# Designed miniproteins, single chains, continued (3): the designs that were tried, part 21

Each design is a single chain, and the fold is of that chain. pLDDT is the mean over its residues in the fold that is shown.

## One batch from the design tools (miniprotein)

Design m8708
Fold by ESMFold2-Fast:
Structure m8708 (fold): chain A 59 residues (1-59)
Amino acid sequence: MATVVELHGASLEEARELGRALADGLVGQGETRAPEVVADPASAEGARAVLELVEAALA
C-alpha cells in the first residue's frame, strides 16, 4: 500500500520523531516501499530526514 506523509510548518525535530515512528510502523508491517512525502518549503529539511529514516529502516 502507498503511504503519503504531508509536512507543513514542521520543525526538524518534529519531522525526525514522525520519521522514527513511521519507520517502526512500516517495518512492523513488513512494508518494503518508501512513503511519498509532500512538504512545503519550510518543511523541506524535515521531509528529507523522514525519507532518510524510513529508507534506512526498510533497507
Scores: mean pLDDT 75

Design m8709
Fold by ESMFold2-Fast:
Structure m8709 (fold): chain A 77 residues (1-77)
Amino acid sequence: REEDLRRAEEEILRALRENPGGMTRSDLIHYVLSRLPVSRSVVSEAIRRLVEEGRLVETPGVDRQTGEPVTVLRLAP
């Protein structure tokens, strides 16, 4: 739903304003899902749209728990 996407986008931006150092994709999805009754696919699509709009930047990072490469998301400067 377009409305669900818009709500997810707004919540993503709020999360990253509260966490200016950035959040992993997994942490950001969990944050939004704990606050909104939307699906993981909607949150993933909202992240994609915000990156496409230049409102979020993706940076490479490493998950400290698993040692796996992860994407860290931050607000665009």
Scores: mean pLDDT 78

Design m8710
Fold by ESMFold2-Fast:
Order: sequence, then structure tokens, then C-alpha cells
Structure m8710 (fold): chain A 120 residues (1-120)
Amino acid sequence: SKKPFSVQELSFDEILDLLSEDDIVLLIGEFSDEQLEQLLSKVKSLRIIVPSQEVAEQLQEKFPKIDVFVGDPVELSKASIELGFITHIIISENQEEVLKKLKELAEKSGAGTNLILLKS
């Protein structure tokens, strides 16, 4: 049976408890260096979507193991959701409109993607 997609609002500690070494995680929004280091140590693959090439270059220099993509988070996430290879998408605070659009895409695709809004 296919698992349905999920939407959760979780603290960072709850996210770390949820994730495993088999997970492929996509990040959208702003994350601290400590959060990025902890996620990298926990998951199989960590990916992030950033708005500009300058942000991407700074992030790649600091974290060479993170796969960094430049562009619109909704458009870039659409292909990942439709292909079903991303296990979790984590959206930072103040990105609630992105979460709404990704939820609609997940519902349409029928993929078992887990959507998480990081809240303090």
C-alpha cells in the first residue's frame, strides 16, 4: 500500500528524532549552521533550495556535502515530489505560503512525501 503524504509542524529536536540514515531531505528557507551540520550527520542526502547563486556558493564552500540548487522552491520541489525520491521536505519559519503550494502538489501527485514546517 502507498503511504499518503503527511504535513506536520515540528520542533528541530522532533525532526531529528523522526529522521534516519535512509532519508533524503530537501530544505527550503533559512537554517542555522548547527541545524545543517546535525541534519547532514543524520540523513543519507541533504539538499537545499536557495534564491541566488551567491548564497549557493557561500553554502557550498561551508558545507561541500550539501546538494545546493538555485531557483524557485515550489518549481524545483515539484519534480522531486512527482518522482517520489525525496522522503522529507522541511520548510523553515515564515515560508508558510511555500508549504501551502507544496501540499497541493503532493496531493495531486499521490506521492508519499512528508512535509514538515519547522516552528519554534
Scores: mean pLDDT 81

Design m8711
Fold by ESMFold2-Fast:
Structure m8711 (fold): chain A 75 residues (1-75)
Amino acid sequence: SEAELERALKEIQAYAEAHPDDPAEIVYRADELVQTIKDPALGQRVLEATAIMVKQLEAGKSPAEAMEEARAALR
C-alpha cells in the first residue's frame, strides 16, 4: 500500500538524519526494511528511492532534500 511505502521512506529519512557522515548506511537500512514488505513492487520502489537519496546525500543535500527528490522521482 502507499501507506506502507510512506512508512518505509520516513524510516529511511530518519536513519539518514541519524547518520549524516555516511550516506551508504541508508542502503543497509533499506535492505532490512524491504524484507518486511511483502509486495515486491513496493520493495523495489523503496530501493529506488534509497538509491536517489544516496546520490543526493553524496552531492551534499540534506536528508529532507534528498527525500523530496526521491518522492518526486517516484511520482
Scores: mean pLDDT 81

Design m8712
Fold by ESMFold2-Fast:
Structure m8712 (fold): chain A 70 residues (1-70)
Amino acid sequence: SAEEVKELFFEILEVIEKAVEDKAPQEVIDEMRKIAEEAQKKIDELDDLEEQKRIAEEALERIKKLYEEA
């Protein structure tokens, strides 16, 4: 659902905010933001909620991995 996609993006933003608060390297924060921006752009071009959810889930996993490795 659209609500599930929104929740995934809230979680993405929370992870990025947490990384900023924890003073992660700027390179890591920039990479996270780029992943989020690219995911949002792809989702904005699509009307399929299931595909939007997959894109959001993939972006979240990539961002979480960057946070854990920072």
Scores: mean pLDDT 83

Design m8713
Fold by ESMFold2-Fast:
Structure m8713 (fold): chain A 67 residues (1-67)
Amino acid sequence: MTANQLKILAILAQNGSLTTKELAAATGLSPATVSAILKSLEQQGLIQKALGKYTLTPKGKAALAQA
């Protein structure tokens, strides 16, 4: 995983569920960059989207723990 992917997973692990805008503020990355990373992570099954918010999957938690 890239450093930015790990950073987003770590922030989600700490905060539970966050929107793209909240993740952009927390990471210091642009909303466009965060959106691209979130799409990649969702495609990998590491996060899931529910009610406009992103949350770690069990697979995402396992990947973060092994990093």
Scores: mean pLDDT 83

Design m8714
Fold by ESMFold2-Fast:
Structure m8714 (fold): chain A 76 residues (1-76)
Amino acid sequence: MMEEAEKALKEVKEELEKHNTPAAKKRLELIEKLEKEKGREETAKRVLEHKEVVRYTADKLIAIGDEFDAELAAKK
C-alpha cells in the first residue's frame, strides 16, 4: 500500500515537472509544502486516494494557467 502511494506521488511530481509551466510548478510547490507540513507518508496516501482528481486538477490548473497568462498578455 505505501509503496503504491509513494509511486503515485512520484508519478504526479514527474508529470508536473514535465509540463514546465508556472501553474504546474505552483502545484508541485503545494505538494512539497504538504509533505513538509503533514509528512511525506500522509501526503503520499492522500495523493493515492485522489489520484484521478489530482491528475484532473493538475491538467485543469495547467490549462487555467495558460489562459491566465494569455489574458495578462492581452491586457498588458
Scores: mean pLDDT 64

Design m8715
Fold by ESMFold2-Fast:
Structure m8715 (fold): chain A 71 residues (1-71)
Amino acid sequence: AEKAVEEARKRGTLTVDEAAQLISEELGVDYDTAKLAAHAAAMMEGDRTTLTPEQVEKAAEIAKQIKEVKK
């Protein structure tokens, strides 16, 4: 998740789609799983379209938890 968080820090924010793509690639999770996690993290702060670096880190944690439950 370090690359996704680092990209968010460089840009200030990432879109849900950008965060989902990077998280999917880093964690080896399905894009749909990463997108669900990114939406969940974005909604926690009321901004539904962009993620701060902290929200990207939270999205990665959610995606990892979903991957564990699917086993």
Scores: mean pLDDT 75

Design m8716
Fold by ESMFold2-Fast:
Structure m8716 (fold): chain A 72 residues (1-72)
Amino acid sequence: MEEKEKAKEEFLEAARRYKTAIDRLKQGQASQAEVDAARAELVKATNKLGEVLSDEEFDETVLEIGKILGAV
């Protein structure tokens, strides 16, 4: 179960960083490179999450993060 918790934490952290980077870019406070880096981390975290969660748990987790990112 620790693997699922770590994967969820990494996914949540990556999603928050990505959202923050986009918001900062819109404010002229971040570079496109920061957004690209955050997106790459989110992709890695998403792949790890998919490996350790069931399809149902994965879908629920992604939907919750989608709310945080403003997309559901």
Scores: mean pLDDT 77

Design m8717
Fold by ESMFold2-Fast:
Structure m8717 (fold): chain A 102 residues (1-102)
Amino acid sequence: SLLLELIGLVLRLIGLIIDAERALEKKDYKGLKEIIREIGREAERLYELAKKSGEIDLAIKVLEDVLKVLEKILKETTDPEVKKLTKELIKRLRKMIEELKK
């Protein structure tokens, strides 16, 4: 079921956001970099699945919640690689949201 796959992906992204905030708080920048990469992969999957299922509003809301956490990471991190990965992912997510809103 596309709906069950979508729900599972949303729950996974929520878990990754929690893990990212925890890694940021602990200054675990190695773990945070891997979590950001995972967020990128799962967000892209959510975007593609939303286009196929038509569950656009849910996908936009989840991607906007992810953006809020990434903006917080960008503001609070001191690691140059985390900053670079986070900036690149923010740009990608903004484009996904813009395309879904069309």
Scores: mean pLDDT 89

Design m8718
Fold by ESMFold2-Fast:
Structure m8718 (fold): chain A 139 residues (1-139)
Amino acid sequence: SHSEELKQQLLEQLRTLLENLANAKTAEEREEYRDQIESLLAQAKNDPRLSEEEISELFLETTRYAIELARKSKDENIAVSLLALASRAALELSDEEKRKEAFQEILETVEELLENRELSPGNRRNLESLKEGLQKELS
């Protein structure tokens, strides 16, 4: 359908921007790509051509891909940025069960990074704050 084609085009754009974020070399580039992703998601959420279910699928796929890229990243700043983005995208999921599943996956990834990586004090604080927020959403 036309809406399915639009959803697929938006998913491809979101995946490209997430990959650009994952490969960003500077804090400025990370901020620019994050802002572009958030802007595109906000536009998709308000697009009358997309159903609530199609919008939810876009946000879920964005969340999952951001988690995947965060797990693969060796740069702590990129991993933290991707997980924060994943958390914000997951908050917009209309289906409670899918939202909780997404929060659980983000939480597990945050816990893995906190346990297995040497993190700067700032990034450790950011991940601890994210963990606390996710735990409150899951309780």
Scores: mean pLDDT 89

Design m8719
Fold by ESMFold2-Fast:
Structure m8719 (fold): chain A 76 residues (1-76)
Amino acid sequence: MSFGETVPKSKIPVLRQYLQEADTDGDGFISIEKLKEVLESLGFSPTDEELKSFDKDGDGYVNYQDFVEELEKKAK
């Protein structure tokens, strides 16, 4: 089961807020390392492989809006 299926829909707004605050450049992208930190601070334990699945460009950065949309699709 991917970690995205374990994220409650009610946690998505909180996650979005933390990701926005972690986006210090304001460019809409967050590093995989920083994304992992945010998720771990909220009590999640994603694998590197799961996080890489959200890295659409393979550049080590994730568009956090796309990431949140993918979680909303999987959230219960």
Scores: mean pLDDT 72

Design m8720
Fold by ESMFold2-Fast:
Structure m8720 (fold): chain A 77 residues (1-77)
Amino acid sequence: MLSPEEEAREIAREVVTEIYKKMLKENKLTPEDIVKAFFEAGDKALERLRERGIELSSTDFLKILTEAFNEVIKNPP
């Protein structure tokens, strides 16, 4: 089984990828749309982490979410 931090990274990557693909299909790539996507990804990732009983500090969560978002933007699916 993955460590809680590794599982959190996988969840963030999945969520960010899903949301980014949706935004690409809708052709909504303005700065405002990207900000909304980040908030939506954050909320969805937090819900999935809560469901799996994974607790992260705010700093660790923000780092993991930001890294996942940067990876998806630089290497779009």
Scores: mean pLDDT 78

Design m8721
Fold by ESMFold2-Fast:
Structure m8721 (fold): chain A 66 residues (1-66)
Amino acid sequence: PTLDQVAEVGRRLAAAGLTPEQVAKAVSLILKKGEEVTPEDIAKATGLSPEQARAVLEAAREAGAL
């Protein structure tokens, strides 16, 4: 993903009510694993529910980061 796409993901996650720490962990996993990242990976790293973790991946795909 481009830096602009990564920044857009972070902005959307912050707008959705994620803490800065949760945003950083989610973005880090997306950058490391790309398309291999799962909702379970995000939920375990951030403490988000599976539903919230799925929304994170949807936001990343809409921003073109996945």
Scores: mean pLDDT 78

Design m8722
Fold by ESMFold2-Fast:
Structure m8722 (fold): chain A 60 residues (1-60)
Amino acid sequence: ATPAQIAALRDDTIAAFTALGQEDLGRRVAATLARALEEGLVSLEQARAAVDRLVQDLAS
């Protein structure tokens, strides 16, 4: 993933969690996924899927 793609994922993750009243959790998730992407531990697709799943679980 490019630095721009990682930044966009970070911003999108924080926004999604903030909409659910979970801004602090969103920032922690965003930081964790950004590090994993920078270290090549996950793909951008896997990171987006993880965010979507967490948002669905919190909204349920």
Scores: mean pLDDT 86

Design m8723
Fold by ESMFold2-Fast:
Structure m8723 (fold): chain A 55 residues (1-55)
Amino acid sequence: LDSKVKSRQFLKALGYEVGDNVNSGEEVSQLPPAQRNAFVFAARQNDYPEQYLEA
């Protein structure tokens, strides 16, 4: 959960509008490519479980 929160905060810090419901891989896969790539990058930096990055 903390890693997901940090990833959302990272996206907001980059100026992206991210909904509070971006918690699963399916929801991440529905993001615009730029936001999705930023989320994946942030998730990797915060030791996010790999299974949550699957589209």
Scores: mean pLDDT 54

Design m8724
Fold by ESMFold2-Fast:
Parts: structure tokens; sequence; C-alpha cells
Structure m8724 (fold): chain A 74 residues (1-74)
């Protein structure tokens, strides 16, 4: 179905100057175990739905979340 209203964009959660639009579907899940927060990220192609990459990590600070995104995207 053709789009009409706006362009879809997925930006990293940051307010950096000249942000980059990344057209990808990101599925994340968080699990807390023994006081530790774990994050699982899966990146899929928005056109085919195929899995492009996967990352699993532990989140202890906001910087850890940015690292996970960089690992998946670049």
Amino acid sequence: MPPRTSEERFLVDETGPGGTVTPALVDFRMHQEGGTLRLRLEVRDPETGELLSRFEGEIRSPEDAAEAQRRLLG
C-alpha cells in the first residue's frame, strides 16, 4: 500500500546534530535477572522482514544502550 501521510524514520535515541535516519525495524526485549538488566536487540529489513543482525548485552548505564545500537547498525 502506498504511503501518503509522512516518511517513516527510525532515529537513534540521541539529540546529536544532523541526526541520521535509519530505515530499520528494531525489536528489543528487556529481562531483569538478579538485579541486572539484560537487553536483546534484533534488527530486521523493513521490506523483507529478514533478520539482519542481533545483539545481546547488559545495560547498566545510558551509554550501554548507545553502544548496543552502534553494534547493530554499524
Scores: mean pLDDT 55

Design m8725
Fold by ESMFold2-Fast:
Structure m8725 (fold): chain A 55 residues (1-55)
Amino acid sequence: MSKEEREKIYRILEAILVDGESLAEAAKRLAGISAATARKMIEEATRRSLSELLA
């Protein structure tokens, strides 16, 4: 994953955790991708499941 993609993924994660946005809304607004794609990219970037990160 590129540095730019990692930065976008961390921005999506921050929008979910800080602003309370849904994964689908944050993914579309910040990167123009689906929730499923964003989930895979977050898990790849962090090497953790999304459920673990949002616990």
Scores: mean pLDDT 76

Design m8726
Fold by ESMFold2-Fast:
Structure m8726 (fold): chain A 63 residues (1-63)
Amino acid sequence: MKTLEATVRVVRTGADGRMVETVTVLELPASEEGKEKARQTADDLGAQLGGGVVVSFKEKDKP
């Protein structure tokens, strides 16, 4: 089965002025519904953490 790996990166500035990067990996079905769910999750996560968000998709084959 084909699976979508969505990597969500949120970058913000910490209290010490250091850049803090949070990376979350989501494994979803390789479908339009899966992509929309990943985008929605990334948008919500970026809003919660108060940082800039970048989403990358990678298609994987599962045995």
Scores: mean pLDDT 75

Design m8727
Fold by ESMFold2-Fast:
Structure m8727 (fold): chain A 136 residues (1-136)
Amino acid sequence: VEEVRKLIDEMNKTIDELSKKLEEARQLLENGQPIPLDLLVEISELVQKINELAHQLRAALRKAGVKLSKEESRLLMEIDENTKKVERLVLEAIRRYLRGEPIPKELQQEIIDYAEKTLENAKKLVERAKKLVDEA
């Protein structure tokens, strides 16, 4: 239970960091400004960290004897899928940048959209995990 609570705390901190970076990126897009590549990379790294923490949380819950429902399993799967999409899209942005090509606005919007989906699913997973720990 203690290990689960520590992972929830670390996930919440990472969620807060990702939320702030996504707000910065959205503001740039709304103002017609390109998102800096460094910010897109930071967003990708935070999304990857959320995915890693989500899998650690699943393992800790299972070790504590907590059975995951279909809901928690679905959230974990969606976090993993959205993380892979963000990684692929950010890699495309890096390749374009290295070739001196502009990063299309549509590509930037797609990265932000999948990162936001990861953020939403991570928040739901954390809330579900808190309830499971409090009921155990």
Scores: mean pLDDT 88

Design m8728
Fold by ESMFold2-Fast:
Structure m8728 (fold): chain A 91 residues (1-91)
Amino acid sequence: SEEVVKKLEELKERFIRALEAGDREAALAQLDEIRKLIKENKEKLPVTKYTGLLLRVIGIEEDIRLGADPAEVKRDVELTVEEAIELLKKK
C-alpha cells in the first residue's frame, strides 16, 4: 500500500528530526505512531516478521528512555522502518 509506505517514511523523518533535536518525548511520540501503523497492517506482514518489528520498536523505546547513543537509535529506526516498507511492498 503506497499510502502506508509514504506514512512510514514521513514518520521516520519526523522521528529522526526529534531525536537529533534531543526531544525525547517527540521522538517517543513518532515511534508510537510507527508502532501503531505496523499494528494496523499486521495482516499484510508475515507473523514472524511482524513480531520481530514490534520487538525492535520496544527495544528502541527502551534505548531512548535510557539515553542510548542517538546515532545507534537512528540506525535501529532506519533499519526497522526499511524492513517494514520492504515487507509491505512485497504484498
Scores: mean pLDDT 87

Design m8729
Fold by ESMFold2-Fast:
Structure m8729 (fold): chain A 80 residues (1-80)
Amino acid sequence: SSAELEAQKELQARLEAGSAAGAALATYRDAYKRDPEKAEEVGRKALEEQAAQVAKKYGEEAGKFTRELGEKLLEQELAK
């Protein structure tokens, strides 16, 4: 049904949005191994790019979720 198809699309958007936040964190961690002083800038740039791609494909709310989750994950890593 159309309702089931819409629910499936919403679930996929949430999963992809979360995955994108994780990808930005992975980029931060890789950058930290190479140059800790530039890692935050690289990680924040990666998060913006991931959030923009999610927003383009799944809508603004999904992109916002990626940014908010990614910012929280990045802040936790920076506090270590």
Scores: mean pLDDT 86

Design m8730
Fold by ESMFold2-Fast:
Structure m8730 (fold): chain A 80 residues (1-80)
Amino acid sequence: SMEAFERLARVLAPVDSPLRDAVLAKLRAVAGDFSEEDWAAASPILARALLEERSLEGIARAMLTSSDPAIRALAEALLR
C-alpha cells in the first residue's frame, strides 16, 4: 500500500541518518507490493536499523534476521 508506505516515511522523517532517503527511495519502488500490515511491522525494525547501521547492506542484514518473510523480502529490495 502506497498510503501505508507514506505513513512509514513520516514515522522515519525525524530519524537522523544519511541512509534514510536512499532506503526510502528503494522501498518506495516496491511500496505497492506490500500490505499495510507489512509496512507497520517493518517500521520499528527500519527505525532501529537506520540508527544503528552505517550501510544499506547493514540495514538489509538486520532485516534478514526477522522471522517475517515480508521483512526479508524488503531486505532483498534494499540490495537491488
Scores: mean pLDDT 83

Design m8731
Fold by ESMFold2-Fast:
Structure m8731 (fold): chain A 77 residues (1-77)
Amino acid sequence: MKEEIELEIEIALARMAVSVAELEVRRHGAAALPAAIATLREVIERLRELLEERPSPEAEELLREAEARLAEYEAAA
């Protein structure tokens, strides 16, 4: 139960971080790319750690979305 709640919180925080990074890039363009790239790298690393401990389709989907977004931003930077 505690571990399940912790996983849900971690996924929610990761989702928020990805959304904030996307919003900042949408709002400020190229100036926001370095911070957004740094945030996405941190989110990806954390999600990978979570997935090593427990399988989660939600975390796997979010990881794929974060990796795709990181690739877009790195190509644009």
Scores: mean pLDDT 83

Design m8732
Fold by ESMFold2-Fast:
Structure m8732 (fold): chain A 58 residues (1-58)
Amino acid sequence: TLAEAKAAATKAITDAILANGSVPAATAFKHITTLLKAGASNAEITATVLAAKAAAKA
């Protein structure tokens, strides 16, 4: 579902930033593609990425 795709993307992005200080391009592309296939809008994808970055920064 879209909600599951958003949760998976948020976790993967947050974990990548905490582990590496950045999101690998392959990881970002995989999760953005999954969100698009699940029907996410550009605004929803942007919100998901920003929320994950905020969580990693905290």
Scores: mean pLDDT 77

Design m8733
Fold by ESMFold2-Fast:
Structure m8733 (fold): chain A 71 residues (1-71)
Amino acid sequence: GEEAERHAMAGAVYALSGDYARAAEHLRLAAEATPDPEARRHLLEGAEYAAQGDSAAAVRHVSLGGRALRA
């Protein structure tokens, strides 16, 4: 839904800008907002990578979650 997509996009933007704490927070919120277990898993993995400062891995997992996430 819109809430999950909004948080996932914010998380990806923060990860690319180096704000890893806010990236991880938004990706966790995106995971909580989605009922899809595949999307949730990818978003949580993205949050973990963002917390570790791995922007590339975080964004990759957001993309995978986005493909599973329904509008």
Scores: mean pLDDT 83

Design m8734
Fold by ESMFold2-Fast:
Parts: sequence; structure tokens; C-alpha cells
Structure m8734 (fold): chain A 60 residues (1-60)
Amino acid sequence: SLEAQVQELLQTLGPEAVKLQKADEETRRKWFLQFAGVSSESELSPRDKELLNTFLQLTK
């Protein structure tokens, strides 16, 4: 599932995941776009947009 993929990503990041969870939503959104290698959310595929939404929900 997307939730499992996000949890696995956060576990892989370790201490960096803690920083992201303490950051505001805008900072986390920007980080994900950089991680995905895109300049804006509109450049994300539909699947990557769902992954971003799941990432933001699990890191709030």
C-alpha cells in the first residue's frame, strides 16, 4: 500500500524523518518534490501525487 511505502521510506531516512515530522506541511511538500526530482507538484504523476498526499498525512 502507499501507507506501507511511506512508512518504509521514513524508516530508511531515520533521523531525517524526525526533522520532517517536526517541519510544517509546506517544508515537507517542498522536500518531497526535491526527493522526486521535480520543481512543482503539477510535474508529479498521478501515482506520485497519491504518494505525496499519503506522505503528508503520515508526517503531520
Scores: mean pLDDT 79

Design m8735
Fold by ESMFold2-Fast:
Structure m8735 (fold): chain A 75 residues (1-75)
Amino acid sequence: MKEKVIKVEEELLEELLKEGIITEEQKKKALEKFKEFLETSNIKEETMIEIIKGTRESILAMRESIDKLIERRKL
């Protein structure tokens, strides 16, 4: 069952919410869309978990990069 993948996605979204990257409404919508995607997806559970972990690292890296860019531009 895809429950383990959903839990990992929930943990990611909760982290993004705590970091102020997303709102509670965005978290709910993202989770609903993700569940819908899983119902139509043929991606293996293990592969999906790796994608979620990679996405988390990418989002955090992009946030850091954007913050540094804003500081340099003094905007």
Scores: mean pLDDT 74

Design m8736
Fold by ESMFold2-Fast:
Structure m8736 (fold): chain A 64 residues (1-64)
Amino acid sequence: SAAVEAAARALEAAVRGELDAGEAARKVPQYTGSGVGVGAAGVLDALRTGDARAAAEAIYRTAQ
C-alpha cells in the first residue's frame, strides 16, 4: 500500500542517515495511522535489523 511504501522510504532514509531519526519517527505514524511512540519503535527496529520494509509493514498491521 502507499502507506507502507511511504513509511518504508522514511525508515530507509533514516537508516542511511539521510533523514533525522526523530523526524522519521514523527512521519511514520502519519503515513500508517499509528499512535505516538510506534514511529520511534519502528525507527529503532529498522536501524537494528536494516530491514525498513519489514518494520514499516509491522507498524501498518498494528494500525489496522
Scores: mean pLDDT 75

Design m8737
Fold by ESMFold2-Fast:
Structure m8737 (fold): chain A 105 residues (1-105)
Amino acid sequence: LDLNEIIERSFKRVEEKLELNETQREFAIELLKILVPLVRKSPDPVADLRKMANASDRVALIDIKNLGNWSPELAELIEKLSDEELVEIYRTSARSIAEVLEELE
């Protein structure tokens, strides 16, 4: 699968787990566009994603804000959402990518 297909499949899983409004949906898409290429450069992408999915609220928020440095669009969306919404979407996105990658072997 190419990166776009992994992003699309992961986003579908996020939507199955969370009822997202428009702003939350845009945040999830932009987050996946950054996370999928980033973790694929890791020696163990699934382990990294599981660590992200199990991160504390504080660690998740630090990671999210750092990812905003890679995308001005993501940074704008971060300012529109609560910390609780950001953390929930971040953890669910990480878990969803891990599930997609595990199905790919």
Scores: mean pLDDT 87

Design m8738
Fold by ESMFold2-Fast:
Structure m8738 (fold): chain A 87 residues (1-87)
Amino acid sequence: TMETAVAHLLSLLPAELRPAAEAFAAELRQMVDAGASEEAIVAAATRRGHELLARLADDPERAAQMERFLVGLLTLALEELARRKAA
């Protein structure tokens, strides 16, 4: 399930990054549940992703970990959106 996959992605992050990552995951999940368009989801993910990565500009290792999480999360959100449209 998307919930299980998101929990797995969160478990790969350092503890200090999890609160921000969890908040972002909740935002994207809420948008998918509300029936937001793919364009709206990508736009929101791009805006939030830039905000999160900007906070890690001086920490390239943590920036790379967060970027990997963001890409994985966006992929899961778009896959779930596509699945709901196909049903």
Scores: mean pLDDT 83

Design m8739
Fold by ESMFold2-Fast:
Structure m8739 (fold): chain A 74 residues (1-74)
Amino acid sequence: MDDLKQAEADRFVAWVQELAPLSPQRQAQLRQAIINFDMSGVDQLLADVPPEIQRKFAVRVTSVALRVIGEEIE
């Protein structure tokens, strides 16, 4: 839900920051895209990062999506 989405967004932004430093403005945009589950927005924001980071993103997003969907559907 809103608080869960915010926590996941914060965690994801922190993880991305460790791999690829982002400006504060870009961090805010990425957080909003995750909260809105705007995958195309996230893809556009990460288009400037190396493909290997995008690959790690795909793995992490799949894990998070399964967790959130599993919890909400259960």
Scores: mean pLDDT 67

Design m8740
Fold by ESMFold2-Fast:
Structure m8740 (fold): chain A 91 residues (1-91)
Amino acid sequence: SITVELLKRPGADVARGRAVGPSDHYVTMILKDVDTGKIIATSTGRSTAVVEASPLEVADQTFQAEAQFKSPADDTITTQLGESVVLRKLA
């Protein structure tokens, strides 16, 4: 499963992406800027991965969540798209 949470913090919004797979899978959680396609943050873990990212500039930015699940039995990677979140950086 993939969840994306918008955290309201002083100065800038934060996106928290969390991906959960089977206990024996490697999971990579990725947050991408929708407009540029740039990867803003990524983390890999066994069964669970969590990343946080804030907007880089004083503007609204949209981050797309993606997760990759790697099977322990082979090199097969399954990619899933999660929700998008809009974040603001305060001046």
Scores: mean pLDDT 76

Design m8741
Fold by ESMFold2-Fast:
Structure m8741 (fold): chain A 80 residues (1-80)
Amino acid sequence: MLTPEEILAWAKEELERLKEEFKNDPSITVEEAKQRVADVATRAIIEAYLSDVSDEEKNRVINEISRLALEYIKEIEKMK
């Protein structure tokens, strides 16, 4: 349904939302926030892999999602 670019845009917006939610909710632990980031990344990677595009485009988007997830995990670890 979504193009790889739309999947990447969705993942980026969802990761930013999770970061703000973690920042504003003291009940969310670092481990819970990291797990939520991993869940978003996994969903986005699976969706990109199932998309009807070239393997090169799939790999590009999957690599970018993985990079973003690692950046958000590092930011979450710095916040508390």
Scores: mean pLDDT 81

Design m8742
Fold by ESMFold2-Fast:
Structure m8742 (fold): chain A 71 residues (1-71)
Amino acid sequence: SDRLRSIASILRSLGEDDTARKIEALVDAGDYDAARKLAEEALARLDERDAAGELSPVEVLAVAVMRYIMT
């Protein structure tokens, strides 16, 4: 879906290139459930990094945009 491709693009900008490529491959294969699970797992890791104070303000905003798209 276009939403999952947008998520993959944001993840690539945050240095999660391997996860982004896997999501894109699953979307191309029509496996949207597996792609969504990878996106949710990546978002959970980013939320943990935010809680630890590891994200810049720009990266925090990117994570918020991803969460909005996933709704």
Scores: mean pLDDT 84

Design m8743
Fold by ESMFold2-Fast:
Structure m8743 (fold): chain A 92 residues (1-92)
Amino acid sequence: SEAEELLGLAEREATSTLIGSSDPKKIEVARLSSLAVSYISRGDLERAIKLAEEALKIDPDSVAALYALAAAYLLMGDREKGEELRRQAESL
């Protein structure tokens, strides 16, 4: 599904930052985004959305957080918001 594709993209972006970055701000954003993906995988979409939104408060241009948030909204049935968040990530 599109949501599964976006989860894979979010996790790859977050993991790349966690193993490759020495920037504390980037590490925190990637950590929150990876946690959001984990909660989506467990079916806890409300908690995942809160974590992704916290990541976006720190870095509004976080591709990992935008993909995680997009996947969560698609899984909740909010296709318009999910597609808009995906477009935002892909424009970066």
Scores: mean pLDDT 88

